# Ledger of designs, part 21: designed miniproteins, single chains, continued (2)

Each design is a single chain, and the fold is of that chain. pLDDT is the mean over its residues in the fold that is shown.

## One batch from the design tools (miniprotein)

Design m4743
Fold by ESMFold2-Fast:
Structure m4743 (fold): chain A 75 residues (1-75)
Amino acid sequence: MEVLGVEFREEGGEVVALVEQRDPASARGTGVTEFVLDAADPAAIEAARAGLEALARAGAPPEVVEAIRELIEKA
């Protein structure tokens, strides 16, 4: 899976990460996966941890990486 970009949105005290990826099944060859960082969902926490590495690699601002890390640690 090839990550093309990541966007963060803050909604109602939750952080939502939108990961744009290469998707050969899509007519456009790209797709978007949403990760809701909810401390109560272990699968979302694992996805967020994988996303944290991709975010750091893509050059996301340190404040954004730190906010995601703190949400993961609170779980």
Scores: mean pLDDT 62

Design m4744
Fold by ESMFold2-Fast:
Structure m4744 (fold): chain A 68 residues (1-68)
Amino acid sequence: LEERARELVKRALDRGDVEEVEKTLKYIAETVPEAKEYAEKAIEALKKGDYESAVEYAAKAITLAAEA
């Protein structure tokens, strides 16, 4: 599950869909308390241009949201 989430996020960023990724992470942070910390860290990494960290944190946030 986490591996698939990581692949999806990486592909979205490779396509330049940064806005969609950020929007999804903001939604997760607002609606899934268990995933909030990772979603916020992913958004911060995106703002810094640290896509490696952004992919890892986003994958974790999405996985936790799917399990909730």
Scores: mean pLDDT 80

Design m4745
Fold by ESMFold2-Fast:
Parts: C-alpha cells; sequence; structure tokens
Structure m4745 (fold): chain A 60 residues (1-60)
C-alpha cells in the first residue's frame, strides 16, 4: 500500500517534469516521506494540482 503510494507520487512528479512543472514535481517528491496510502497520495496530487491551477488560471 505505502509502496504503491510512493510509486504514484514519483510517477506524478515525473509527468510534472515532462511538462516543465518543476515546482509541482518538487512538492510531490517532498510528500513521499509523509504519504501513508494510495488514497493519501491521490489527495496530495489533487491538492497540489488545485494550487497549480489557481496560480495558472487556465481552467481546462
Amino acid sequence: DKERAIKILKEAAENALKYGNTEVAQKLLDKIPEVKSVEDAEKIIAEIGLENRKKNPNIL
């Protein structure tokens, strides 16, 4: 469970880097020691994504 959560955060960080979002990638990596479960990882990704969208007002 925790191992899968870590993989999800790493994959999300790698995707962020591919699109030039270094700040988002770093925030995701910083959460790896704190993540407890897959659900927690999904919540972290959603929260960071929401913050990024507020800084970039392009709502898809």
Scores: mean pLDDT 74

Design m4746
Fold by ESMFold2-Fast:
Structure m4746 (fold): chain A 86 residues (1-86)
Amino acid sequence: SLEEERRNLEWQRRSVEFLKRAIKKADELVEKGEISEQEAANLTVALVLRYIGALLDLELAEKRGWPPEQVARIRADLEAIEKELK
């Protein structure tokens, strides 16, 4: 449906923006000499997978009516992931 297409496009846009921020953060850590280029690649992949996983869990939790405490945990995880990019 058109609603599903709009949702998928917005999801893709958010995921791309997060990827861009994760790459920038990893590059900054390499420039500061805090991590290697290989560690930067690993960090970027790990952050993106955690972010996408949490977004998917949040969507599933909403659709399936998961307990409020589980939803709160997923939201807290998303907030923690975002804070790692600051």
Scores: mean pLDDT 82

Design m4747
Fold by ESMFold2-Fast:
Structure m4747 (fold): chain A 65 residues (1-65)
Amino acid sequence: EEAKEYIKKAIEALEKGDLIEAADYLGAAAASTLDPEVLKYLKEAGDALEKGDLEAAIEYLKKAL
């Protein structure tokens, strides 16, 4: 679904070091789903990005898939 495509794009952006693009796709993914487990992992990925923990952010995004 749309949320999974945005999550994949967020992961790709983080792997390329584009934090702005990653944050945009993370927000789009959160807006595209009502699944509480997916939303939980997207929130944790966002919190990791705010702390500069890119490895944790990617891990949480992969768990959201």
Scores: mean pLDDT 83

Design m4748
Fold by ESMFold2-Fast:
Structure m4748 (fold): chain A 93 residues (1-93)
Amino acid sequence: KEELIKEARDAARLYVGGAQMARAAFEVAGLDPETPEGRQAILDFGTGFAIGILKAEGREKVAELLEQAVKENPTLDLDEAIRTFEKVAEKAL
């Protein structure tokens, strides 16, 4: 129980960290990250970045939980992401 919740928190941090990198890239390129299209691109990058790392580490179960959590609540706020990921992990076991 506790291990899966801890992994969910770490996955949320990877996801938001990836999203923050995409946001910084948008700002450097002179693009507006606050448009609906910009927010979606940042979300998609954060999701793909975290899933890619988790799968490379052999943590496919955590990658599945992350994908489900983002689908249920597509937030870019770290605290909200952590809360959502923990809830999805709790339902899994």
Scores: mean pLDDT 81

Design m4749
Fold by ESMFold2-Fast:
Structure m4749 (fold): chain A 76 residues (1-76)
Amino acid sequence: SALELLNEGAKAYNEKDYESAIKKFEEAARLAEEREQYSLAALAYDNLAKVYEDMGDKEKAKEYREKAKEFEKKAA
């Protein structure tokens, strides 16, 4: 499930395994979008933004934050 992938991504992020965290959050976002679970898609994109911010990639972090806001609007 998208929620399980989000939890796996969060675990990897806490361990500073950014590559695994990105993969899990990307999978979570894709699965959530496919299933029209827009709140979970927004959460996955927020988590991707946090990973990229921690990596110093401010541009990607901003892009994912904007994407998260778009899905938050779809969920409302």
Scores: mean pLDDT 88

Design m4750
Fold by ESMFold2-Fast:
Structure m4750 (fold): chain A 76 residues (1-76)
Amino acid sequence: SIDELIEKIEKGGLSKEEYLKLVEPFMTPEAFQLLKTAVDKNPKNYRKIILSVLKAAKERGTKIEVEDVAVGLNSI
């Protein structure tokens, strides 16, 4: 499921809001709020930000938490 999200985002073709809506169900509310804030501060790099967070979360194999977002953001 996270792998399918990564592939879809890498291919592109959707808006920032559409990608955020797709990833939200895989995240805690706190993690989603942090991701949304990061994307809003750097909208030109929204795909890179979301991809980095998903790749960090994939390594844990669990629901995406605030720590996964922090690790992803520190990787870019």
Scores: mean pLDDT 81

Design m4751
Fold by ESMFold2-Fast:
Structure m4751 (fold): chain A 78 residues (1-78)
Amino acid sequence: VSEEELQREVDEALGLIYAWLAREFILKGDTEEALEFARKVKELLPRERAEEVLRELAELARELGYEELAKALEELLK
């Protein structure tokens, strides 16, 4: 396994951890931390997976009434 392959695997694993953290913090109402974790998701996951996760997080935020967070998450999709 090359350094590039290892780094990619590490980034994807971290991205999934940050996706889980973002969701948990949305459920707790900690919208600032949730947005920070969501930015890490966009940086670390492949585009298609990041878009899917961020869309899910935006819908969750909207369902819970966190409109500002939902809007910020949708901006990350662009």
Scores: mean pLDDT 83

Design m4752
Fold by ESMFold2-Fast:
Structure m4752 (fold): chain A 74 residues (1-74)
Amino acid sequence: MSPEELAQAVLAHVEEHIKKARSLPKEEAIEFLKKLIETAEEDLKLAKEAGLEAVAAALEEAIKRLKEELKRVE
């Protein structure tokens, strides 16, 4: 998978994750979103260290969307 394809996949998957979170009870949704944010933040660190700018930008957008959803649920 190219970095550009991976960036597109990250953005596509965040929409699916948000839909899943909205189908869960509040406590489970919070835990699910927190784990996704933690994983995405670690992936962002690795992408930045590797110089994968497109992937890093997609992960930053994904983290922002996941944090916005977490604030709505909390």
Scores: mean pLDDT 82

Design m4753
Fold by ESMFold2-Fast:
Structure m4753 (fold): chain A 116 residues (1-116)
Amino acid sequence: AAAEEALRAAESEGARAAIRDLAAEVKRRVEALLAAGLSREEALRRVAEEFGIHPEVVELLLRYAEDESEAVLRELRDTLEALVRAGEATPADLALLSLVYRALGDHDRAGAVGAA
């Protein structure tokens, strides 16, 4: 129905906005640590610990801050799915995966991850 399609579209836009806000905050924190004289590797590690996400996810969020393309969202999805399969995903990684699924319009997978 048109109302259901509108709600799904609004949910996807809300998820994109949430990922954008998170990516911007991650970028601000990484830039602050680099300005303080930390190496890129140390800055990524500290931000990963601070946000409770994997360092590889931090790198993809930095890319998303510069390029809000669907291609970067798909790379985030693939990386987060790999972390889940490896048993390495944090609760914050799972929450981000749910947002990425919603942002990509995969509401069924988003619901399954959010319920886990």
Scores: mean pLDDT 84

Design m4754
Fold by ESMFold2-Fast:
Structure m4754 (fold): chain A 65 residues (1-65)
Amino acid sequence: MEELEKKIAELDEQIEKDPNNKKVLLERAKLYFELAQEYSKRGDNEKAKKFTEKAVELEKKAAEL
């Protein structure tokens, strides 16, 4: 759990440094897909779905840039 919490904190820092960088948005989307996969492995399907939705939203935002 601590590892996933650390990854989330790192994403927040990246948002502050590069909020409109297309490459950073796509990298964050990939990390949210990884988080969704980890939650799915642990049986937390609700969190897995939420992180998948966040990843898709970031990919759409990157496509508009």
Scores: mean pLDDT 75

Design m4755
Fold by ESMFold2-Fast:
Structure m4755 (fold): chain A 60 residues (1-60)
Amino acid sequence: SKEDAVIEGLKEAGFSEEAAEGIVESMKEAGATDEEIQKLVAEGLRDQGHYKAAEIVEKA
C-alpha cells in the first residue's frame, strides 16, 4: 500500500519503524490523504538528499 511504501522509505532514510509509523499517523491526524502523505514525504526526502528513500516512497 502507499502507507507501507512511505514507512519503508522512511526506514531507508534512517528512521526507526516506530518513528516512521508516528510520522504517518501524525500526518493522517492533520487531515492529509494517503496521496498527499506520499508526495510530501517523497519531496522531503529528496530535499534532504535521500534519493533512494524517496524512490521507495513513490514505488506505490
Scores: mean pLDDT 84

Design m4756
Fold by ESMFold2-Fast:
Order: structure tokens, then sequence, then C-alpha cells
Structure m4756 (fold): chain A 88 residues (1-88)
């Protein structure tokens, strides 16, 4: 109960502080506890996008969309990450 949400919120706090590696650790733990949380997959992708790890960000945005296909933020961020990869 609430354990996955606590890790998600801790991850958001680290993300706000630009501590992306710490944010990722907490998002991964949140997903270990609740792997069907589309929001946490999206947040993990956003942290990887900030680290310029575009291929991993793409994979996690696709996973978020597999759980919540109408998520417009995930669609937008997926397109942005794919464009970054194409420019190489």
Amino acid sequence: MEEAEKHRELGKEYFKQKKYDEAIKHYVEALRLDPNDAETWLLLGKALLEKEEYNDAIAYFRHALSLDPDNEEAKKLLKEAEEKVKQK
C-alpha cells in the first residue's frame, strides 16, 4: 500500500533537483512494485531524455503508451526522442 507511490514521489523530487540518476532509481523501484503504472514509465522516460539517453527514453515512452495509449504527453515526448535519434 502506497509504497510504489512513495517511490514515484521521491523520484519526482530528485527530478526537480536535476538529480536524474537518483530519480531513475526511485522510478525503477516504483515500477518493481507496480509495473502497470503508465505515469511512472513516462517519468522514467523523461529522466532518460534529460540525460540524452534517447533509445532508452523511446523504449519507456512506448511502454507508457502500451498501458495508456491516449497519453498525449507520452506521444509528444516519444516523437521528440525519435527525432533526436534520426538526427544522428
Scores: mean pLDDT 86

Design m4757
Fold by ESMFold2-Fast:
Structure m4757 (fold): chain A 59 residues (1-59)
Amino acid sequence: MDEVKKLSDESTKAVKNGDYETGKKLSEEAAELMVKQGLVSPDDKDSTKDSILDDAIRR
């Protein structure tokens, strides 16, 4: 299972429920996991987190 996708989906659900802080935390966890898996550079972690959160907010 793609754990990054699961965290991203949970972030979207939190944002839809009005819990922006939980959504932000879950987006950070998804970005952290992508760094751990070697999918993104540690230098790009914050950018990746912002991208995940932005996608959650747009939905």
Scores: mean pLDDT 77

Design m4758
Fold by ESMFold2-Fast:
Structure m4758 (fold): chain A 67 residues (1-67)
Amino acid sequence: SEELRKKILRLIGLKLRRIGLELDLERLLKETGDEKDPEILKLKEEIERLEKEIEELEEEIEELEEE
């Protein structure tokens, strides 16, 4: 279905963005060595938000695929 296709494409986009933020986080941790750096804390918050969106969207996709 069109709805399933749109949700899958969005999920791929969110997963790619999460990978990008994880790489940025790893880079900043190596450069600063400070887990309490404001930029690192902001990235961690953005990653957590994306993980929640991904989980919700994966559940919606599973429900659509069962029908």
Scores: mean pLDDT 83

Design m4759
Fold by ESMFold2-Fast:
Structure m4759 (fold): chain A 93 residues (1-93)
Amino acid sequence: MKEKIKEVLEKLRQELRKYLSPEGIAKVDEIMEEFLKKEYKSKEDLRKAFQEAFRKITEVIDEELSDDPEARARAYQALQKAADELNKIIDEF
């Protein structure tokens, strides 16, 4: 389970690198690392935690891509795809 989650997050990170600065990616990496280092007692706790992590990533996207609506839309699409994949993984847990 944890390895599949890491794979989804790494794919998201690689997609976001096309749109975010190195500083923005460093913030995303910190958010992902904090999420991955915690142990979760239920799938509901895990889902809530990744939703909070993705909310924080959305704040980074909004901050850096405020003047680039096309890049921001593509970053949101990448984030939504990752959220859909993570929900599927959690439902298999």
Scores: mean pLDDT 84

Design m4760
Fold by ESMFold2-Fast:
Structure m4760 (fold): chain A 86 residues (1-86)
Amino acid sequence: DVEAQLRALAARAEAVAEALLRQMEALAAKNPDPELAERARELARRAAELLLRAAEAAAAGDYEKALELLEEAGRLAEEAVALAEA
């Protein structure tokens, strides 16, 4: 059931986006550099937005767009973690 698989993927993307934002807030709060903390939060927010857009694209059947958005979201999430842990 393709529809059920897409629905599950969309629901998981929301949970992942929420978890990313919560974890980034925790990491940023521990970072002694407020500029790095703010930059990490900004990148995490952008990554979360792209994850949600990727889920919407997948639900609409636009798998090519969904993959592009997922790749960009992953890149921004990696940058956010690197800055938060710096």
Scores: mean pLDDT 78

Design m4761
Fold by ESMFold2-Fast:
Structure m4761 (fold): chain A 119 residues (1-119)
Amino acid sequence: MIELTESGGGTVPVGGSVTLSSKISGPVENIFRVGWWRERPGEPLRLVASINMETGKTLYDPEVVGRATISYDKSKGTLYLNLTDLQPEDTATYYAVAYYFENGVLRVVFGQGTQLTVV
């Protein structure tokens, strides 16, 4: 079973930066994509960024292009999201996500989330 353990949230000042991280455990070789989603107060869950695990190609939400960097450190088994020039609208719960196939069926697993508050 794939497990995601997030950290790095907290309260950060406007104009600051933060690095969110998620340890990924289990059969990582079965994962074809990892990413970060966020849920802002009163808004639906939305993709922030993702990485294709085979190609290393990244995808970003247009709202965070130029401010967000997603990376995966295979040696540490850790997914990162670096956010810069933080604004109050970046206040959200951030979820690490893994996409994998199990017995030919697409599986999606979310971590428990890490809260970021920008003040």
Scores: mean pLDDT 86

Design m4762
Fold by ESMFold2-Fast:
Structure m4762 (fold): chain A 99 residues (1-99)
Amino acid sequence: MSPEEDFRLAVEAGIELAREGAEKAPHPAVRQAYRDVAEAFEKLLKEGKPSLERAAEATAVIMLLYLADKAYRQGNYDEAVALLEEAVKRIKELIEKEK
């Protein structure tokens, strides 16, 4: 697979998962945090340079979205928000490492 295709697929999967979380999460703060993640991934898709390393890092961020889903399903809304804020931070770092 090409690094460009792998990067695009990983980031698009992240956008889809974040948008789903924004729609279905029961707490307003968790929904807002998911919207922030979706916006960060959309910016990464538009401005980020494709690479295999960035595809791998985007996949690691997707794991934070799964952990956030688990956290809010257990009623741990503060943990879910913290995980989603970490996801936004990591995505912004991927954009800023632009060469």
Scores: mean pLDDT 83

Design m4763
Fold by ESMFold2-Fast:
Structure m4763 (fold): chain A 63 residues (1-63)
Amino acid sequence: SLAERLGNRATAADIAAVLARLRADGHRLTVTDQNLADLREGLKALGLSEAEAEANVAALRAG
């Protein structure tokens, strides 16, 4: 839907934040390098800057 397309950028960032919180709570999530690369490219495709996409990926990688 249009709402989903407009919200995809916020949704991707929210997913990254949720995964980071789950990892911080002691959940061992198998976050592969490929999944992080796909997330970065997806965020950039949605119109995020390279710096913003990198920041989201870095936050997820850090846990």
Scores: mean pLDDT 59

Design m4764
Fold by ESMFold2-Fast:
Structure m4764 (fold): chain A 68 residues (1-68)
Amino acid sequence: SGAEALRALAAELSRDPRFEARLVGDDTLEITNRGSVSSLIGLTLRLIGDYPEFEVSIEGDTIIVRAK
């Protein structure tokens, strides 16, 4: 469950050259930031607001989105 939403999110983010989005398994999306720290923080806050059903965390320059 949630895999369809994560696939759609990965496809949307793949159109933004500031980010590299990759599905890891069936329930996790890994987003690598190629931009500044402010682009990382901005996307993280947007994801928390738009996807309250998902767990969003940051590991270095990577945003981890997990289906709950």
Scores: mean pLDDT 81

Design m4765
Fold by ESMFold2-Fast:
Structure m4765 (fold): chain A 63 residues (1-63)
Amino acid sequence: SAARRQALIEEARRRLPLEREELEEAEAELENPENLTVEQYVGAKLRKIGAEITIELLERILA
């Protein structure tokens, strides 16, 4: 429906800047990976990858 399509677009517009901020935060945590525990490194790396994938999907919705 048109309402569902519009809601998806509005949610994508709301989420995109938040996901970009999450990517920047994850990248900042990974600047000195040698100072991270294995668990902290894995967590930050997965958050980075997740944000990158989500940003690509949101940009496609908005195209």
Scores: mean pLDDT 89

Design m4766
Fold by ESMFold2-Fast:
Structure m4766 (fold): chain A 79 residues (1-79)
Amino acid sequence: SELLEALEKRLKENPDDAQLWAGLGLAYFKQGKLEEAKEYYEKALALDPDLKDAWGYLGEVYRELGKEEEAEEYFKKAE
């Protein structure tokens, strides 16, 4: 999508911007690309663990992947 292309271009220039990693994670999640969404959210949270929304979305990704126990842990971190 155009949004993914724009975000990936910005990420190439700003690879330490946790918000851009999280934005790409959300874009992949909305496209149903769960494994890619997972990777991008995990990278965002490695850079900035205070991104509570990203913890919540990572929980949703794990739940859709059938990993309910892991999803519960991430939802708690989103609180």
Scores: mean pLDDT 85

Design m4767
Fold by ESMFold2-Fast:
Structure m4767 (fold): chain A 80 residues (1-80)
Amino acid sequence: SDKELAEKFLEGVGITFKEIIQYALKNNLSFEEFEKMLDSAKRIVLRVAKKFFPSFYEEMKKKVEELYKEAIEEYKKLLS
């Protein structure tokens, strides 16, 4: 179903954001460099969501923004 595909897409977004955190840690990226990378990834996933899941876009956008904020806060804690 389209809803199941949208849920799987969001799971993939969560995995991607965690991989970006791991990459940033391994490469000793500053918070600003990490934030720019994560913001670019967010923009791409939102464009894909809008194009392929228009009926679920607003719900998916809220969840992507939530995952984004969680990743930002996680990276801040790891730099502490």
Scores: mean pLDDT 90

Design m4768
Fold by ESMFold2-Fast:
Structure m4768 (fold): chain A 56 residues (1-56)
Amino acid sequence: SAPVVEVDLPRRMSPEAAAALERGMTEGVRAFEAGRPDEALEALRRGVAEARRAEA
């Protein structure tokens, strides 16, 4: 990831980061179907955090 700058446009990221986001999305969908939108959001946030770690 770039330094914290306003221009943080999504582009082709590393496979590790992409996989982390994909897992977050999958868990998010499952949580939505279970009627837990808050858990869905948390799954996405977790995926983002793992993606950032993969790029650190």
Scores: mean pLDDT 72

Design m4769
Fold by ESMFold2-Fast:
Structure m4769 (fold): chain A 83 residues (1-83)
Amino acid sequence: SAKTQANLAALTALAEATGSAEAYATIGSGLAYQGDYEKALEYLEKAAALEPSRGIYLALALVYEALGDEKKAAEYRELAEKL
């Protein structure tokens, strides 16, 4: 929705200002909820590069599954289980 897009834009600006892995993960999850899986990957991968976590890897697995990339989805689930 336009309201959700405006909220994500504001959160993106804040994340860029702070460099927070948690903020980038929140943006990525919000984009995935809206079905913008390609942008969701960008932000979730940026979050994982800053500070990997089980939650971020599970979010990446869900996005790859939604995109039909079952192999990458499985790889990220395995990474999440090892943390």
Scores: mean pLDDT 82

Design m4770
Fold by ESMFold2-Fast:
Structure m4770 (fold): chain A 75 residues (1-75)
Amino acid sequence: MREAFEEGMGKILELVRANEEAALAADADPAFRARLAALEERLKAEIEANRDDPEAVLEAALRAARELEALLAEA
């Protein structure tokens, strides 16, 4: 479980990071950039708050992934 969980978390965080970097580099719409930054900050805060609960961390990451998909659809 732990290995698969860590792989999943890494992929989600990498995706969030890559999209944030791309938006900043492309000088995308400032509102879009702000939403990406806020999403990543919320995810980091939830991971920190739930560091002792891997299931809660995974759930937070999956919610962030869905929010990212919605944000990209709005862009």
Scores: mean pLDDT 68

Design m4771
Fold by ESMFold2-Fast:
Structure m4771 (fold): chain A 80 residues (1-80)
Amino acid sequence: HMTEEEIKEKILKGIEIKARLEYPDDPFTRFKKVNEMKQKLDSLTEEEKKELIELAENYTFSQVLDEVAARLEARAAAAK
């Protein structure tokens, strides 16, 4: 019964939960990392977001962040 938009929102909330589990005693770092993740996700295409969403279920927060960062860094390095 969930719409596509609702599923995507639920997955984004899942990322926040993963961050809380990985940084339980450091709310400042957690806040910064979640914010960084959201900003980087906005730079991905819809197709890249879909691939990452499917992959993210089996990843820790840091692994998802590293994957997004690596993709953006590779794109930046290829640009003049």
Scores: mean pLDDT 72

Design m4772
Fold by ESMFold2-Fast:
Formats: C-alpha cells, sequence, structure tokens
Structure m4772 (fold): chain A 62 residues (1-62)
C-alpha cells in the first residue's frame, strides 16, 4: 500500500539519521511512522509499530 511505502521511506530516513548522529531527525521519522501506523490495516500497523520499536532501540544505542 502507499502507506507501507511511506513507512519504509521513513525507516530508511531514521536509519540514515542515526548513522549521521542526527538523533532529532531520527526521532521525528520514528514518530511519523507511528502516526502513519494509526491509518493502516491491523497487520500492516503491527509491522510498522514493530519497525518503530526496533528503530527506537537503535537510537538508544547511538
Amino acid sequence: SKLAVQVVGLALRALGAILDGDLEAAREAIEEIKELAKQMSEEDKEEALKLAERLEEQLEEA
């Protein structure tokens, strides 16, 4: 779906921001994933939120 493509784009943005040390940009991208997840189907929502959780773990390690 279009929302799933947007979530993938935001995840790549978050990872790039983490690698660049831009923790604020990473947090913003993760929050956008969570907001898009609210509009997704139950299955896609669960996957999007799981992705956001994994990105948050990477951010805490940075």
Scores: mean pLDDT 83

Design m4773
Fold by ESMFold2-Fast:
Structure m4773 (fold): chain A 72 residues (1-72)
Amino acid sequence: SLEASRRALERLAAEDPAAAEALRHLEKAEEAHAAGDDEEAKRHLGLAVEAVRRTVAALGEERVLAIGEEAA
């Protein structure tokens, strides 16, 4: 869920700057979607996914998944 993803990213943002970047892009995607700007929302979602990939590379997959499970 988007709420679980946001919660996971908020926890990860304390450990890795790429996760903080992903959270910022997720927030901008939510704002763009609420404003009816689907193109901008999709662009920010793509940037958030790319930042999450960098967070996984920095922290390791097991750590990211463990935080994601706690957030779910």
Scores: mean pLDDT 79

Design m4774
Fold by ESMFold2-Fast:
Structure m4774 (fold): chain A 62 residues (1-62)
Amino acid sequence: SLSETERKIVDAYEKLVKEKGLENTSIEDIAKAAGVSVSTVYKHFSSKVELGMVLLARRVEE
C-alpha cells in the first residue's frame, strides 16, 4: 500500500490532471499541491509515467 506521502502525491496528480489536463500538469505543480518538495516526489516516483501507472492500478483495485 502507499505511504501517506505517496498517497498525497498521487492524489495531487489525479486532481491536477482532472482540473487542467496531463499536458499542463508539471512535477512542480504536483509537489506544490501535495505540500512536498520536487526532490521528495522523485524519491518516491521516477517519472510522471510511474505516477500514471500507480493511479491506474489504484483505480482498478478496490
Scores: mean pLDDT 79

Design m4775
Fold by ESMFold2-Fast:
Structure m4775 (fold): chain A 56 residues (1-56)
Amino acid sequence: SMREEAIDKTIESSKAMGLDPIEVLETMLSVAKFQGDKETAELLEKRLKKLKEEEK
C-alpha cells in the first residue's frame, strides 16, 4: 500500500541521514495518534515492534 511504501522510504531516508529510524517512526506514531489516523498508527506500531526486535 502507499502508506507502507511511505514508511519504508522514511526508514531508508532516516538511515541515509544518520537519524535513528525508531525515533522517527515513534514521532510519526505520535502524530498519527493525535490526528486519529488509526490505520497509519497500527502500521507504524507493527513496524516499530519489528525494528525493535531486530536491534536485539
Scores: mean pLDDT 81

Design m4776
Fold by ESMFold2-Fast:
Formats: C-alpha cells, structure tokens, sequence
Structure m4776 (fold): chain A 90 residues (1-90)
C-alpha cells in the first residue's frame, strides 16, 4: 500500500512539474514543445491515478483517505491537462 501511494505521489509531482514547463513553453511561444510536455504530463497523471486506484482496496484509515485524495487530485490534474491540450489544438 505505502509503495503504491508513494508511486502515485511521485507520478503526480512529475505531472505537475511537466505542466509548469508546458506553460513556460506556451509563454515562450513554443507550442510544439508545450504540446509534448502536456502529453508527457498526461501520461504521468494517468500513472498516478492507476497507482492510487490500486492502493485503495488495500488501504485503511489514513492511507485510504490519502489514496482517495490522490485519486481526486490526479483526476483534476488530468482535466487541466486536457483543457491545455484542447487550447493548443484550437
């Protein structure tokens, strides 16, 4: 359980770092690089969601709450990434 929760946290952190770099690329006018970074962020956020979902059935008490919070955060991050990618395609 703890290993899966840590894996989810690490993937979510990587997704957030990639989103930041993607937004910096947008600000610089490098839309191709921004798209690549947001697509990488999506992959990391999906891995975070999967790891948190795998931890949930084995988790109890505080670890269950942590898994549920990670699932919610990963879903929100994915919604944000989809929004950024849609803007780049429009």
Amino acid sequence: VEEKLKKAEEHLKKAEELIKKGLEAVAAGDLEKAKELFEEAKKEAEEALEAAKEALPEAEGEKKKRAEELIERAKLVLIGIEHYLAKLEA
Scores: mean pLDDT 85

Design m4777
Fold by ESMFold2-Fast:
Structure m4777 (fold): chain A 92 residues (1-92)
Amino acid sequence: MNELMARLLATAAALAHLVSRAVPELRPEALRLVAELQEAVMAGDVEGAIRAAERLVELARRALPEITDPALRAAIEARIEEVERLIEEIKK
């Protein structure tokens, strides 16, 4: 596993945790996407990892309008941007 894939997994897991805390109904979907990402990373499946991470970002973006806590919203937005930056770096 390369360092970028490890960072992607760690950042995506943190994003999933924040989304699950903010919108508990999304917890099962968020955890499933992190599990798919982890399996892809461990298998060296770069395309699978990117797809799982992109789906998690989409889930997080759908959750944003439901989040009334400004600090939690800002934290989720920052983690979305970090995941998107890591995806672009991995695609190089």
Scores: mean pLDDT 86

Design m4778
Fold by ESMFold2-Fast:
Structure m4778 (fold): chain A 75 residues (1-75)
Amino acid sequence: SLSDAQSGIDAFLAGQFDTAVTYFTNAANSSTDPTLSSASQTAADLLPAVKAGTATPEQQRQLVSSLNTVRSLNS
């Protein structure tokens, strides 16, 4: 759901990467909105690399883009 995706953003901002992955995965699996589902799945897929410090600049850009997509849907 959108609320799960927002909880994922909150967890990410708090540095709780594993919790953020769980919320974004739940949002991707429960959403009927393909844009929200896709953005949430992208965030979930990229967060392990961000946590490990191995994310490329392009992966970091993709994560920011997915988070902005979620925020836009809430507005």
Scores: mean pLDDT 82

